# Ledger of designs, part 84: designed miniproteins, single chains, continued (5)

Each design is a single chain, and the fold is of that chain. pLDDT is the mean over its residues in the fold that is shown.

## One batch from the design tools (miniprotein)

Design m19080
Fold by ESMFold2-Fast:
Structure m19080 (fold): chain A 76 residues (1-76)
Amino acid sequence: MQAKIKELALKAEEAYKAKDYETAAEYFRQLAELYKEAGQDRLAGAAYFQAGEFYEKAGKLEEAKELYELGRRLLA
């Protein structure tokens, strides 16, 4: 678990540095799923919100809305 989370976080950071916001959003979505599987709903919600923000920066507004809704539901 921990090793996969660290790997995805590093990949997301590199995509962000490259201004590849769509790829960064995809990695944060994967992080959110891993956190959700681990029962870490607060971290999963935060990762979904971060993925939504990156999709918004990439011009993917519908994908951003979906991720924001997923994050909101986890945090209630």
Scores: mean pLDDT 84

Design m19081
Fold by ESMFold2-Fast:
Structure m19081 (fold): chain A 70 residues (1-70)
Amino acid sequence: ADELIEEAKRLLEKGEIPSDELLDRINQARVELRRKAKETGDPELQKKADEMDSLIYEALRLRAEKARAA
């Protein structure tokens, strides 16, 4: 999970859109982390899931901007 977050952050910092494959992996990990956070009450898992939500939102926003520029 941490590696996916770091990879997406690096791409977004460069103004690059994460691949659909990477975004799908982050989305799957987010769903799993929220499920585990709910089951265990672990605040670290909740924090990571929230970070993944933010990354997905930023990637979709950047994708929309680039689509309008094309």
Scores: mean pLDDT 78

Design m19082
Fold by ESMFold2-Fast:
Structure m19082 (fold): chain A 55 residues (1-55)
Amino acid sequence: GAAEEELERAGREGARALARGDVAAAVQHLKRGQEIGADDPEAAAGYARGIAQLG
């Protein structure tokens, strides 16, 4: 759903920001992901799995 799509985007944009060295933007995108995840536990689980695959 929309929350899952926003969380996927937040994780992806955060990773891209880190790759280019933009720590401030990365933190903002990752915080956005946490805020959405707090409202939707299923989307939060998807976000956590996405991050785990990147690390």
Scores: mean pLDDT 66

Design m19083
Fold by ESMFold2-Fast:
Structure m19083 (fold): chain A 70 residues (1-70)
Amino acid sequence: SKEELELRKGLLEIVAGAERLVIEKLRERIEENKDNPELVARLEANLARNEAARRRVEEEIRELTKKIEE
C-alpha cells in the first residue's frame, strides 16, 4: 500500500540522517588524527563503508519516492 511505502521511506530518511552524523564524525576524526597514518587508514575504510551504506539508503528512498508518485 502507499501508506506502507510512505512509512518505509520515512524510516529510511531517519537512517540516512543518522548515517550523515556518523560520516561527519569520521571526517572530524580523520582531520584530528592526520599524524597517525594507521588510524587514518582505518577511519577512511570505515568512512568508505558508511558512505556506501548511505548511497544505498538514498537510492532506496529515490525508488520508493517514484513508486509513491506513480
Scores: mean pLDDT 88

Design m19084
Fold by ESMFold2-Fast:
Structure m19084 (fold): chain A 102 residues (1-102)
Amino acid sequence: MAEEAIRRNVERLARALGVPVPEKPSKEDAVDLLTALLQRLSAGGDVELEFYDEKDNLILRARLGRNDLAGARATAQAIVDKMVENPVELTRIRVTRARVPR
């Protein structure tokens, strides 16, 4: 059950990043791919992130700084853990700039 949810999320994240889908998707693959996506989303500066499932329910809200690899990985781990506890697909991430770059 959790394995199927992880597989679907890994496939979606890999497509979003434009990278090959792993042959045997794992929880670690989901964390690594989501960490990479979060780093891309925060590359322009501090962001507030809201993560939504396939039913548009809020999974998690997090704040992430530019080049905050530890924060990105911790956020990715928290999302993946929630997807294991309640198997859902991460379908949408809302990005709000916590500060406006000038």
Scores: mean pLDDT 77

Design m19085
Fold by ESMFold2-Fast:
Structure m19085 (fold): chain A 97 residues (1-97)
Amino acid sequence: SKVEELLKKAKEEIERLANESMSFDEFIDGVEKIIKKVYEEAKKLGLSPEEIRQLLNEIRDYAVELAEKMFGPVAAERLKQRLDEIIKKIEEELEKE
């Protein structure tokens, strides 16, 4: 599935980012860029709004789980809040298209 392939690549990029990031702020900024890149690739591939929502939510959940393990629960909650805001804006954009 195209969704499964994009999810796998996103998870691999997040793992790499986690190993390379010197700070939590670098990690959060990097995950935001990955989410936006995946959204653009998913649109180009013709994924439905529902498939895009599922994909982005799964990427968010993975990044938050990894952030909790590496930076602790307070950092994980902050990342979740930031990613939820980004995904909400993307969902609003999808409804306009």
Scores: mean pLDDT 84

Design m19086
Fold by ESMFold2-Fast:
Structure m19086 (fold): chain A 87 residues (1-87)
Amino acid sequence: MEELKEEVERYKKLEDILQEGADTYQKLSDEYNKLAEEAAKKSPEMAEKYQRLRDAYQAMRDGLQANVDIARKKKEELEKKLKELES
């Protein structure tokens, strides 16, 4: 019983940490996208550099978001098991 509650808490914390990381990379991707749009008017080289950074951070975000989804699903499975044991 206690072990399952502890596992739920661990996956909850993991989900939160991974989501915070995903949100951070999304913000960086969005920031570099804005910089790319601004640079496109003055420097094609800088625009290309910012586009590559945008895409790189977007890929990092997508990877973390996939892990968030896995952690969430595992948490939900453990919560269901805990509920069945408490009933």
Scores: mean pLDDT 86

Design m19088
Fold by ESMFold2-Fast:
Structure m19088 (fold): chain A 60 residues (1-60)
Amino acid sequence: SMLEKQIKEGEKKIEELEKKLKEVEESGDSPENKEQAEYLKNLIKIYKEKLEKLKEELEK
């Protein structure tokens, strides 16, 4: 279904963002790295919120 595909795409996007966040955090602690890490954390939160809503829609 369309919802199932959107959920899988969302999960994949979150995994990619979490991998990128880990790379940024492991690369150093410069102000630029900290800014990028914060940006990625915010994006991950947004995608997780959207994913939870999609899962709720699928459950109904």
Scores: mean pLDDT 82

Design m19089
Fold by ESMFold2-Fast:
Structure m19089 (fold): chain A 69 residues (1-69)
Amino acid sequence: AVQLAEEAARAVREGRAEEALRLLLELDKTDPSLARIFLRELEEMVRDPSAPERARRAAAEVIRAYRAL
């Protein structure tokens, strides 16, 4: 679970929203509590002006796609 969360976080930082979403879905199956924490971290990142624009955009895309499922 921790490895999935780290891989998802890296994908977000690199702007790879589709890969991050896939990893988040796997994380949700393995550890729903950790997936919920990860979603909150993404929501905080979207509102953090010190985070790179690429990462903030990817985080917003992942949140939107995940909630649309």
Scores: mean pLDDT 83

Design m19090
Fold by ESMFold2-Fast:
Structure m19090 (fold): chain A 64 residues (1-64)
Amino acid sequence: MEEALELAERFITAHVMGREDLAARYEAQLRELGVSEETIAKARELVDQGKPREALELLLESLK
């Protein structure tokens, strides 16, 4: 659960920093934990809209 939070935070940070290589790796790990491809896509959209907190909340809800 703490590992899931850290992973979600790292994914958002990598995407914000333009580190798409790292973002892709964290995305794969989030999917392995059961986060859907659709949920990850929505999280990316939220970050692009300047809503990284909402993106984090969405990812964490999917990891419950």
Scores: mean pLDDT 81

Design m19091
Fold by ESMFold2-Fast:
Structure m19091 (fold): chain A 74 residues (1-74)
Amino acid sequence: DAGLAEAEARGAAVGGADLARQAAQQLLKKGVVSEEQAKEIEKKLSKDISKAQRLLHAANHNDFEEVKKIIEEI
Protein backbone atom coordinates (compact mmCIF):
# COMPACT_ATOMS: atom_id res chain seq x y z
CA ASP A 1 0.00 0.00 0.00
CA ALA A 2 2.89 2.42 0.69
CA GLY A 3 4.14 1.99 -2.88
CA LEU A 4 0.63 2.63 -4.25
CA ALA A 5 0.17 5.76 -2.10
CA GLU A 6 3.55 7.08 -3.27
CA ALA A 7 2.65 6.38 -6.92
CA GLU A 8 -0.69 8.20 -6.42
CA ALA A 9 1.03 11.25 -4.90
CA ARG A 10 3.55 11.54 -7.76
CA GLY A 11 1.96 9.51 -10.52
CA ALA A 12 -1.38 10.91 -11.12
CA ALA A 13 -4.36 8.82 -12.27
CA VAL A 14 -6.05 9.07 -8.85
CA GLY A 15 -4.76 12.64 -8.44
CA GLY A 16 -6.22 13.62 -11.80
CA ALA A 17 -9.64 12.22 -10.89
CA ASP A 18 -9.59 14.05 -7.53
CA LEU A 19 -8.56 17.36 -9.15
CA ALA A 20 -11.28 17.03 -11.80
CA ARG A 21 -13.90 16.28 -9.13
CA GLN A 22 -12.81 19.26 -7.00
CA ALA A 23 -12.86 21.60 -10.01
CA ALA A 24 -16.30 20.38 -11.14
CA GLN A 25 -17.74 20.72 -7.61
CA GLN A 26 -16.34 24.26 -7.17
CA LEU A 27 -17.79 25.37 -10.52
CA LEU A 28 -21.17 23.77 -9.77
CA LYS A 29 -21.29 25.39 -6.29
CA LYS A 30 -20.48 28.81 -7.82
CA GLY A 31 -23.21 28.37 -10.46
CA VAL A 32 -20.74 28.58 -13.37
CA VAL A 33 -21.75 25.17 -14.81
CA SER A 34 -24.82 22.92 -14.71
CA GLU A 35 -24.86 19.62 -12.79
CA GLU A 36 -24.65 17.78 -16.13
CA GLN A 37 -21.61 19.84 -17.23
CA ALA A 38 -19.93 19.26 -13.84
CA LYS A 39 -20.25 15.47 -14.27
CA GLU A 40 -18.89 15.67 -17.83
CA ILE A 41 -15.91 17.78 -16.68
CA GLU A 42 -15.11 15.24 -13.94
CA LYS A 43 -15.27 12.34 -16.41
CA LYS A 44 -13.26 13.97 -19.24
CA LEU A 45 -10.57 15.68 -17.14
CA SER A 46 -9.88 12.68 -14.86
CA LYS A 47 -7.38 11.53 -17.54
CA ASP A 48 -5.86 15.00 -18.17
CA ILE A 49 -4.09 16.09 -14.99
CA SER A 50 -2.60 19.29 -16.45
CA LYS A 51 -6.00 20.49 -17.68
CA ALA A 52 -7.68 19.44 -14.41
CA GLN A 53 -5.08 21.41 -12.40
CA ARG A 54 -5.54 24.45 -14.67
CA LEU A 55 -9.34 24.30 -14.29
CA LEU A 56 -9.15 23.93 -10.48
CA HIS A 57 -6.74 26.90 -10.28
CA ALA A 58 -9.04 29.02 -12.47
CA ALA A 59 -12.12 28.02 -10.44
CA ASN A 60 -10.41 28.86 -7.12
CA HIS A 61 -9.33 32.28 -8.46
CA ASN A 62 -12.72 33.07 -10.10
CA ASP A 63 -11.03 33.25 -13.52
CA PHE A 64 -14.22 32.51 -15.45
CA GLU A 65 -12.66 33.40 -18.83
CA GLU A 66 -10.05 30.62 -18.38
CA VAL A 67 -12.76 28.27 -17.03
CA LYS A 68 -14.87 28.84 -20.16
CA LYS A 69 -11.84 28.27 -22.43
CA ILE A 70 -11.01 24.94 -20.72
CA ILE A 71 -14.65 23.76 -20.85
CA GLU A 72 -14.78 24.55 -24.60
CA GLU A 73 -11.68 22.32 -25.06
CA ILE A 74 -13.49 19.24 -23.61
Scores: mean pLDDT 73

Design m19092
Fold by ESMFold2-Fast:
Structure m19092 (fold): chain A 82 residues (1-82)
Amino acid sequence: SMELERERALADFRATVDDLAKTDPLLAGEVAERMGEELAKRGLYDQAAEAYELAAEAYRKAGDEERAREAEERAREAREKA
């Protein structure tokens, strides 16, 4: 089903971001943030919110609290548009 495929794709993306965050959490945050931007541009706001939440977590691991807060705000905005 489409729901199962989306859930699996998101889980795979999350695993990739988590793995990258072990060696380069700042880059992991940037990758997740770019994914959120692309998903939002396509109107996929629920998926965009999930990607922004992954970015926020990665930025926190990098010690970048300001970018983490910004990513959380973008996730909230995306959910409001969903």
Scores: mean pLDDT 83

Design m19094
Fold by ESMFold2-Fast:
Parts: sequence; C-alpha cells; structure tokens
Structure m19094 (fold): chain A 60 residues (1-60)
Amino acid sequence: SIEDAVVEGLKLAGFSEEAAKGLVENLKEAGATPEEIARLVAEGLRDLGHEEAAAVVEAA
C-alpha cells in the first residue's frame, strides 16, 4: 500500500518503524489522503537530504 511505502521510506531515512507509523497516523487524523501523505513525506525527506528514501515513497 502507499502507507507501507511511506513507512519503508521513513525507515530508510533512519526513523524507527513506530515513529514512521505514528507520523502516518497523525497525517491521516489531520485529513490527509494516502497520496497527499506520500507527497508531503517525500518533499520533507528531500528537504532533509534523504533522496533515496524520498524516491521509495514516490514509487508507491
């Protein structure tokens, strides 16, 4: 799923699985769609210099 790809990308960037899942849940509670979550997370990962992790998220 898109959510699974976002979690895997965050883990590649050094986030724990718990922290990655928590971030996804918080964005879902804020009303973000899975596609919007993937876009926001990929943008944030690129801004932090995690290009490979961002690419994993965008490939979902």
Scores: mean pLDDT 83

Design m19095
Fold by ESMFold2-Fast:
Structure m19095 (fold): chain A 78 residues (1-78)
Amino acid sequence: MEEKAKKLKELGIKELGLSEEEAEAAALAAMAAHYYAQGDYKKAAELLEEAARLLEKAGRLEEAEALREAAEELRAKA
């Protein structure tokens, strides 16, 4: 899974022209979706919070806020 996320990050940079921060955030969000599917809401929330931090650094403030809200919802379920 982490190996697949790293490859998705590299693909995003190379094919989609994403910044390093945007590509890393996308990979972390994909990992969070995997943990959510497994019922690990705590781990999914942690990954979404890290992805939000990277999106904030990239200047994508609305997307960062949306991921923080999603992380709070998941923590309430954990």
Scores: mean pLDDT 77

Design m19096
Fold by ESMFold2-Fast:
Structure m19096 (fold): chain A 96 residues (1-96)
Amino acid sequence: MALIQQDAKAIKERFEELKKEIEEELKRLEERIKKGDTSALQELALKTTAIELELAGMIWTLREAGDLEAAKEVEEFRKEVRERGKKLLEEAEKVA
């Protein structure tokens, strides 16, 4: 119990840092995609997959610790990242 609770605190702190990092990376990729950089599409696909897996791990750890509210917050953000990535890919296809 005590170790799992400490892990939950660490995950929450990492999640706040990761949210800022993801927002900055996605904005950078959006600008590159708007300029027709096809390498940005590949980077977007790889990064969103890696991010989704990391967030899934955070959700699992928070649920194990009994922090269902924090787990739900991470899960909603994971869905937002997935949807944003999908929209960027669709917009790139229309502009090409």
Scores: mean pLDDT 77

Design m19097
Fold by ESMFold2-Fast:
Structure m19097 (fold): chain A 58 residues (1-58)
Amino acid sequence: MTLEQLIELIKEEAERLIEQIRQAFAGSSPAQLAQAEAKIAETRRLMEETIAQLKAEV
């Protein structure tokens, strides 16, 4: 697997997880929706950090 293929896979899995979080919290209270948005933001941050680390080590 190339680095480019691995990065694309990570992006696809992160987007899939984000969509699952949104669906799981659909119809929830405003407080729960705020928690869902925080989880989504954290997922994106971890994805970006992981990609940056992979690129830096190559």
Scores: mean pLDDT 81

Design m19098
Fold by ESMFold2-Fast:
Structure m19098 (fold): chain A 80 residues (1-80)
Amino acid sequence: MEEKLKKIKEESKELSREIAYELELSFILSVMREEGKSEEELKEVEELMRKAYEGDEEAREKVNKLMERASEYIARKSKE
């Protein structure tokens, strides 16, 4: 029983993390493509996202800044 509960908790955490990853990555990449960023810059963000979700605190801070910049871009575009 305990082993099955541990597996369910681990699988639930992993699934939730994967969903959060895909949504966050999709949002950042969509904005970066609109800004005309290069494929190379998009790949750098994908690597940064991977590191952040692996528990790299420095990478997480950089991703948070990218989310802020993406939100600012959308806000500026809405003022056109």
Scores: mean pLDDT 76

Design m19099
Fold by ESMFold2-Fast:
Structure m19099 (fold): chain A 73 residues (1-73)
Amino acid sequence: SLEEEAERAFDKLIDYYKKHGLLTDEQIEELRKAFAELTPEQRLRVAESDLISYLEFEGKDISKLIEEIKKRR
């Protein structure tokens, strides 16, 4: 299902963040909570968009990025 696909993609991103020390455990937990508030399509979009590059480019915190993707559907 799209939900399962989105969860798998998100888990891969979280694993990447942990391995490279890009986010603290607290920030990762915050991301998980925010991600759970999204629709499956929005979650998949976040995962597919290369979140790290997007964050560097936009200079935004994670919560703001998720809010923007939520608005875009």
Scores: mean pLDDT 63

Design m19100
Fold by ESMFold2-Fast:
Structure m19100 (fold): chain A 75 residues (1-75)
Amino acid sequence: SLLRELAERYIRTGERAAALGDNRGAAESYLRAGEAYREAGDLERALEAYRRALELAVSDPALRAQAEANIAAVE
């Protein structure tokens, strides 16, 4: 599935960004991964990715709001 492949690529990108201390980049990548998992119908993995994005987006109110809205939409 292309959406699942896309999500996995975003997870890897987020992991690399987090390893480099780029919390904003990691949060954005995890948010994109969650969106791709959600479109693929994998709501459990979407929720996990959105939660990771929220954890890392502490200093970005817009990104936090986006992650919170996406979590609410999946629950």
Scores: mean pLDDT 87

Design m19101
Fold by ESMFold2-Fast:
Structure m19101 (fold): chain A 62 residues (1-62)
Amino acid sequence: SEAKKELLRLIGEILRLIGEQFDLELLYKQGKISQDEYDARMAALDARLAALQAQMKNLDVS
């Protein structure tokens, strides 16, 4: 079903963003980015994750 395909796509995007959060933490720990940049980029990733999770919860699979 299209709803199932969309669910799998959203799950894939969520997993990718989680990976980006880990990469961002690694960059910060290595001193490659400032605290301000880390905070801003992490906040943006958190907002994107929240939006995708909301889309997943609202997905009609009936």
Scores: mean pLDDT 83

Design m19103
Fold by ESMFold2-Fast:
Structure m19103 (fold): chain A 90 residues (1-90)
Amino acid sequence: MLQEIAEELKKAYPHLSDEQREKLAELILEFGKLLEEYQKALEAGDLEKAKEYFEKALKLLEEMAELAEELGAEDLAEELRRVIETARKK
């Protein structure tokens, strides 16, 4: 799980250190957990909880984009920002 994400990141971003890839993998894993909670809230009809998890997921994506930029993964940072922009369009 966490190690699998880290290995995937190693193939995509071989110029990053193992520690830097592990930090990104941890954020990706946490984002996945927030999406699971969002989906569960939607299925339960709890729109207030769903909105809360959705906002937390967007905040985590912003943190991931900032970290990716700090680590020199500019392409990942740009893609994460595009995802955030798309999700915020209403």
Scores: mean pLDDT 76

Design m19104
Fold by ESMFold2-Fast:
Structure m19104 (fold): chain A 70 residues (1-70)
Amino acid sequence: SLEELREELERGRRIRELAEEGERLLEEAKRTGDEALLEEARRLYVEALELLGVPREEAERIVDEALARR
C-alpha cells in the first residue's frame, strides 16, 4: 500500500540522515581530535544500523570494528 511505501521511505530517509550526520561528525573528529564527536558519530551509526534491523549489540560491534580500521 502507499502507507507501507511511505513508512519504508521515511525509515530510509532517517537512516540516510543518521549516516550523513555520523560521517560529518567523524570527519570533524578526525580534524579536531574531539573524542566527544567520535562518540556521537558512533552513536548515530549504531542507531542507523538498528533501523536497518541489526540488533544493537551487533551494530555496536560492526561500528567499533569499522572505526578501529581508520
Scores: mean pLDDT 85

Design m19105
Fold by ESMFold2-Fast:
Parts: sequence; structure tokens; C-alpha cells
Structure m19105 (fold): chain A 95 residues (1-95)
Amino acid sequence: GEVEEVREIIKKTKEDLKKLKEYVKKKLEEITDREKLIELLEGAIKSLEDTIKLLEELKKKTKDEEVLKEIDKVIEELKKTIEELKKKIEELKKL
């Protein structure tokens, strides 16, 4: 049903976030060009912000309180990741 479909989206989003974090970690070690690294991190932030918007729209279609809490928890994790990436950009700009 719709609840199972929403849970699959949540699971996929968590897996994609984990992969993004690993990808960013690898690129932080690999890329020596500061400007290119900042562009990559800004792109990652934009992708995460777009994902939050999609999850917020998904919340409007969901009436299951447990699933709504799961979506909110994922949105919180995405927002924390955005803050960490923004902090890293500011650190790179000071170099």
C-alpha cells in the first residue's frame, strides 16, 4: 500500500545519504582544487535541499503518524548533513 511505498522511499533516501557522505569524504581527500571542491559541496547541498522538499511533499500525502515521524527524522538528518557541508565550505574559504 501507500505506507509501504513511502517506507521504501525513506529507506532509499537513507541509503543515498550514506553513499553521498562516503562520496564527499573520498572527494575531500582526492580533490586538491579548492574551487572545484567548493562547487562539488555546493552541488551536494542543493541535492539534499531538493530531497527535503520532496520528503515534505510526501508528508502532505501521508496520514500514518509513525511514517510521518520517520520522514521527520530523515529530514533532520539531511538538514544536519547540509549544516556540516556548509561548515566545510566556510573552512575551505578561509584557506
Scores: mean pLDDT 86

Design m19106
Fold by ESMFold2-Fast:
Structure m19106 (fold): chain A 66 residues (1-66)
Amino acid sequence: MDARERVERYEAEKYGVSPETLREAVRLAKELLKTHSEEETIRKVAETFGISEETARKIVEAVKNG
């Protein structure tokens, strides 16, 4: 029902990340985007969850556009 949730499922399957990890990353990205730049948010999300920058970038883009 939520467009963000559908995007999360597609990205999780594509990169082999669990939906739970993706959901936590989305939550962190939302919080960080309120006080940090998009660039720093991408980096912090990638480092926090041990995922690639390309995956973190997709998550941050989805959060920003959703």
Scores: mean pLDDT 74

Design m19107
Fold by ESMFold2-Fast:
Structure m19107 (fold): chain A 55 residues (1-55)
Amino acid sequence: SMEEELEKLAKEVAKISGKDEEEALERVKRVKEESGASLEEVIEGLKNALKELGK
């Protein structure tokens, strides 16, 4: 599901960034609620973050 994809991507960004996975997931969910962004929009943002971190 898209929620599972979001969770996996958020945790992967956290791992690469040296941050806590659970805390990062909570922050991503909060930002989504505050911004009104769709699951698809948040997932695309996380994919872009992974691309930048993978450089």
Scores: mean pLDDT 79

Design m19108
Fold by ESMFold2-Fast:
Structure m19108 (fold): chain A 54 residues (1-54)
Amino acid sequence: SAAEIAEIRRVDVEALIRIGDIIEEKYLEGMPDEEAEERVKKLTEERRARLAAI
């Protein structure tokens, strides 16, 4: 439905913003690769759970 598509778009936009934060911390603040990978994994799992709830 249109409402489900709108919610998917919101979830994806929020994920993109959080990915931007991870990139910034990795390249500007010296976050280790291991920590960046853990954050991406958690973000992926959270996004998957949110989409499953739609």
Scores: mean pLDDT 82

Design m19109
Fold by ESMFold2-Fast:
Structure m19109 (fold): chain A 116 residues (1-116)
Amino acid sequence: MVQITESGGGTVPAGGSQTLTSKISGVDFAKTGITWVGRGADGEGRALGSIGADGSLVSYAPEVEGRFTISRDVAAKTAYLNMSDLEPADTATYYSVASLGFAEGYVGAGVPLTVV
């Protein structure tokens, strides 16, 4: 059974920094690509950052480029979203998506973040 445990949410002041973590089990982590998705008050999911299974394919949405950094630790089976220069518009529930090949994906329960 695949399990995704996300943490690191809460309330953060504008201009602050926060790290979200996603611990993933029940999959071959070394072969798993990871995407972080933000879902705001409109309920619409937006892909914010992605990292490939080997860590080489890193991409960011324009609105977070330069402010957010995605990383992974294969030994710890953990993915990270490091957020800096946070703005009230970053207030959202953040989800990690684990992708195994073309047709197989798993979504975490989400972690809420409020920027004040």
Scores: mean pLDDT 81

Design m19110
Fold by ESMFold2-Fast:
Structure m19110 (fold): chain A 107 residues (1-107)
Amino acid sequence: MKEQLEAQIEKLDKLIEENKDDKKKKAEIYNKRGLVYLAMKDYEKAIEDFEKAIALDPNNADAWNNLGEAYLEMKDYEEAIKYYEKALELDPNNSSAKRLLEEAKEK
């Protein structure tokens, strides 16, 4: 399983290079790579990639939600709440963000 996640990172690294001039596509790829790092419990790299996704596409509600999840896993509940609230501002019907916001508020 970990070897499959590492192979996925290598594939996503290549896609970032191939899409360097497409900001929206690059944001989607950074968000996907962040999710792979999150699955690997590499929270610092996950956060870095979600922040890059947001910098390229600030309206990507999924990237804001995923950034919140990374901070929740690190037990930084205040930052997690902030990012989930931002995800819900962009997509009020995001059931994942609603659930995780409740979890973060309970601390």
Scores: mean pLDDT 85

Design m19111
Fold by ESMFold2-Fast:
Structure m19111 (fold): chain A 61 residues (1-61)
Amino acid sequence: MPSIGEVLDFIIDLALKLKEQNAPEELVEELQRVWDELLETGDLEAAYRRLLELDKRVEEY
């Protein structure tokens, strides 16, 4: 299970990547949703899996 620090670092890394690539608003909204769900549930494993999927989508965009 990832630590909270690892998940937060991943969120920051993806936020910077999205900004640098001028990614569409839909991908930014997806990252925001992952953050909101993490704050509501505390489910680090679910958040980490969603971040991995989002990262893969950003790489293909």
Scores: mean pLDDT 79

Design m19112
Fold by ESMFold2-Fast:
Structure m19112 (fold): chain A 82 residues (1-82)
Amino acid sequence: MEETIREGAEIALKEAEYAVKNPEEFKKELISLGLSEEQADEILEAIREAAERLREALEAGDVEAALRIAEELLRRLQAIVA
């Protein structure tokens, strides 16, 4: 289970890093899905913040923190789109 969580967190980090490196394309995709520009900006900011924390947790080998960060990000994203 811990290895599965770590692998999932690493995939999530790669996806988050992609969004941060390609912010204009990522935001356009979100807007095309029906979100406002303000919601897209908030989502990108949330992902940027979570990516940094997730990277630090994974580097420290703290898979429980990585899972918590991923769960918090998901809840934050859901709040932005609500």
Scores: mean pLDDT 79

Design m19113
Fold by ESMFold2-Fast:
Structure m19113 (fold): chain A 71 residues (1-71)
Amino acid sequence: DEAAALAARSVTLTDMPSLEEAVRKARELARQGRWALVRSRDGHYVLAFPDGSWLVSRPVGPGEELLERGR
């Protein structure tokens, strides 16, 4: 419940000009204690967490394709 409430308070940012900028921005926001969801202009989603972990996916029909993850 608390984890879901924190996820609901995540920062969502769209229309970043590149995947590299989306990853950088999401990780920067997550370092400030937030769950960050950032979308790049090319259609990638970056989700970053306050613990320093992050992942990249792209929406492909009924689900999302996980492309990369890190910490």
Scores: mean pLDDT 66

Design m19114
Fold by ESMFold2-Fast:
Structure m19114 (fold): chain A 74 residues (1-74)
Amino acid sequence: AVEEVVKRLEEEGRRLVERVRGLSAEEVRLLRERVPELADLPADAEAVAERVRELYERAIELVRKNPELVEEAL
């Protein structure tokens, strides 16, 4: 169900944001090198955590606006 997918995304996003905030500067730099969506950000854990939050919020909005995609792809 859409609400189950949304809840999972909210939980995963929150957990990942918390994990990112715990990263060292070197770990943040390596993460930015691996993830293109983070490449333009400074090597700052809070900036990366904020981008991760934005990505999950966007994913949740897409799921809510397109419930048929949950049935078709999941």
Scores: mean pLDDT 75

Design m19115
Fold by ESMFold2-Fast:
Structure m19115 (fold): chain A 97 residues (1-97)
Amino acid sequence: MIKSTGDPLAQARAALAAGARALHVSIPADMTDEEYERVLAQLPELVRLARERGLPIVLTYDDSEKAKRVAEELRRLAEEAGVPFTLTQSDPGAAAA
């Protein structure tokens, strides 16, 4: 069963509306190909929003192939844009890479 997780942009905009000092977004462990492509397409806009607001991005993800790729792409885009990025892992100490 998939969990109802909102789009990263929707999560970021909700956080901004609530007066958050960081853009907190969550990426589900199990994504369909459609959802994965949609999330990837939103990452540049998410980084642009963070840059324009002068806010860091905080990403929470589970240890899955797609979620890990989203985390790496978001980190790369944030670094290129000079946006502070914090990554929170849900399964610390996993020995398999």
Scores: mean pLDDT 73

Design m19116
Fold by ESMFold2-Fast:
Structure m19116 (fold): chain A 60 residues (1-60)
Amino acid sequence: MFELKVKASSEEAAKKAAAYLRENYPDVEVEVEGDTLTIRNEKSLTLTIGAALAAIGLSL
């Protein structure tokens, strides 16, 4: 299992990033706790990194 945590600029930014990831990266699990996103995937580190980079871009 691969897991990355991304800290958004705000709770609203985290929610927007999570919505984008759930739509565009359906194979990753996304959890939101305040301004922090936890992104998990069982099979692909590359997919997990890609999702995390997308979340970071949306959170700036």
Scores: mean pLDDT 79

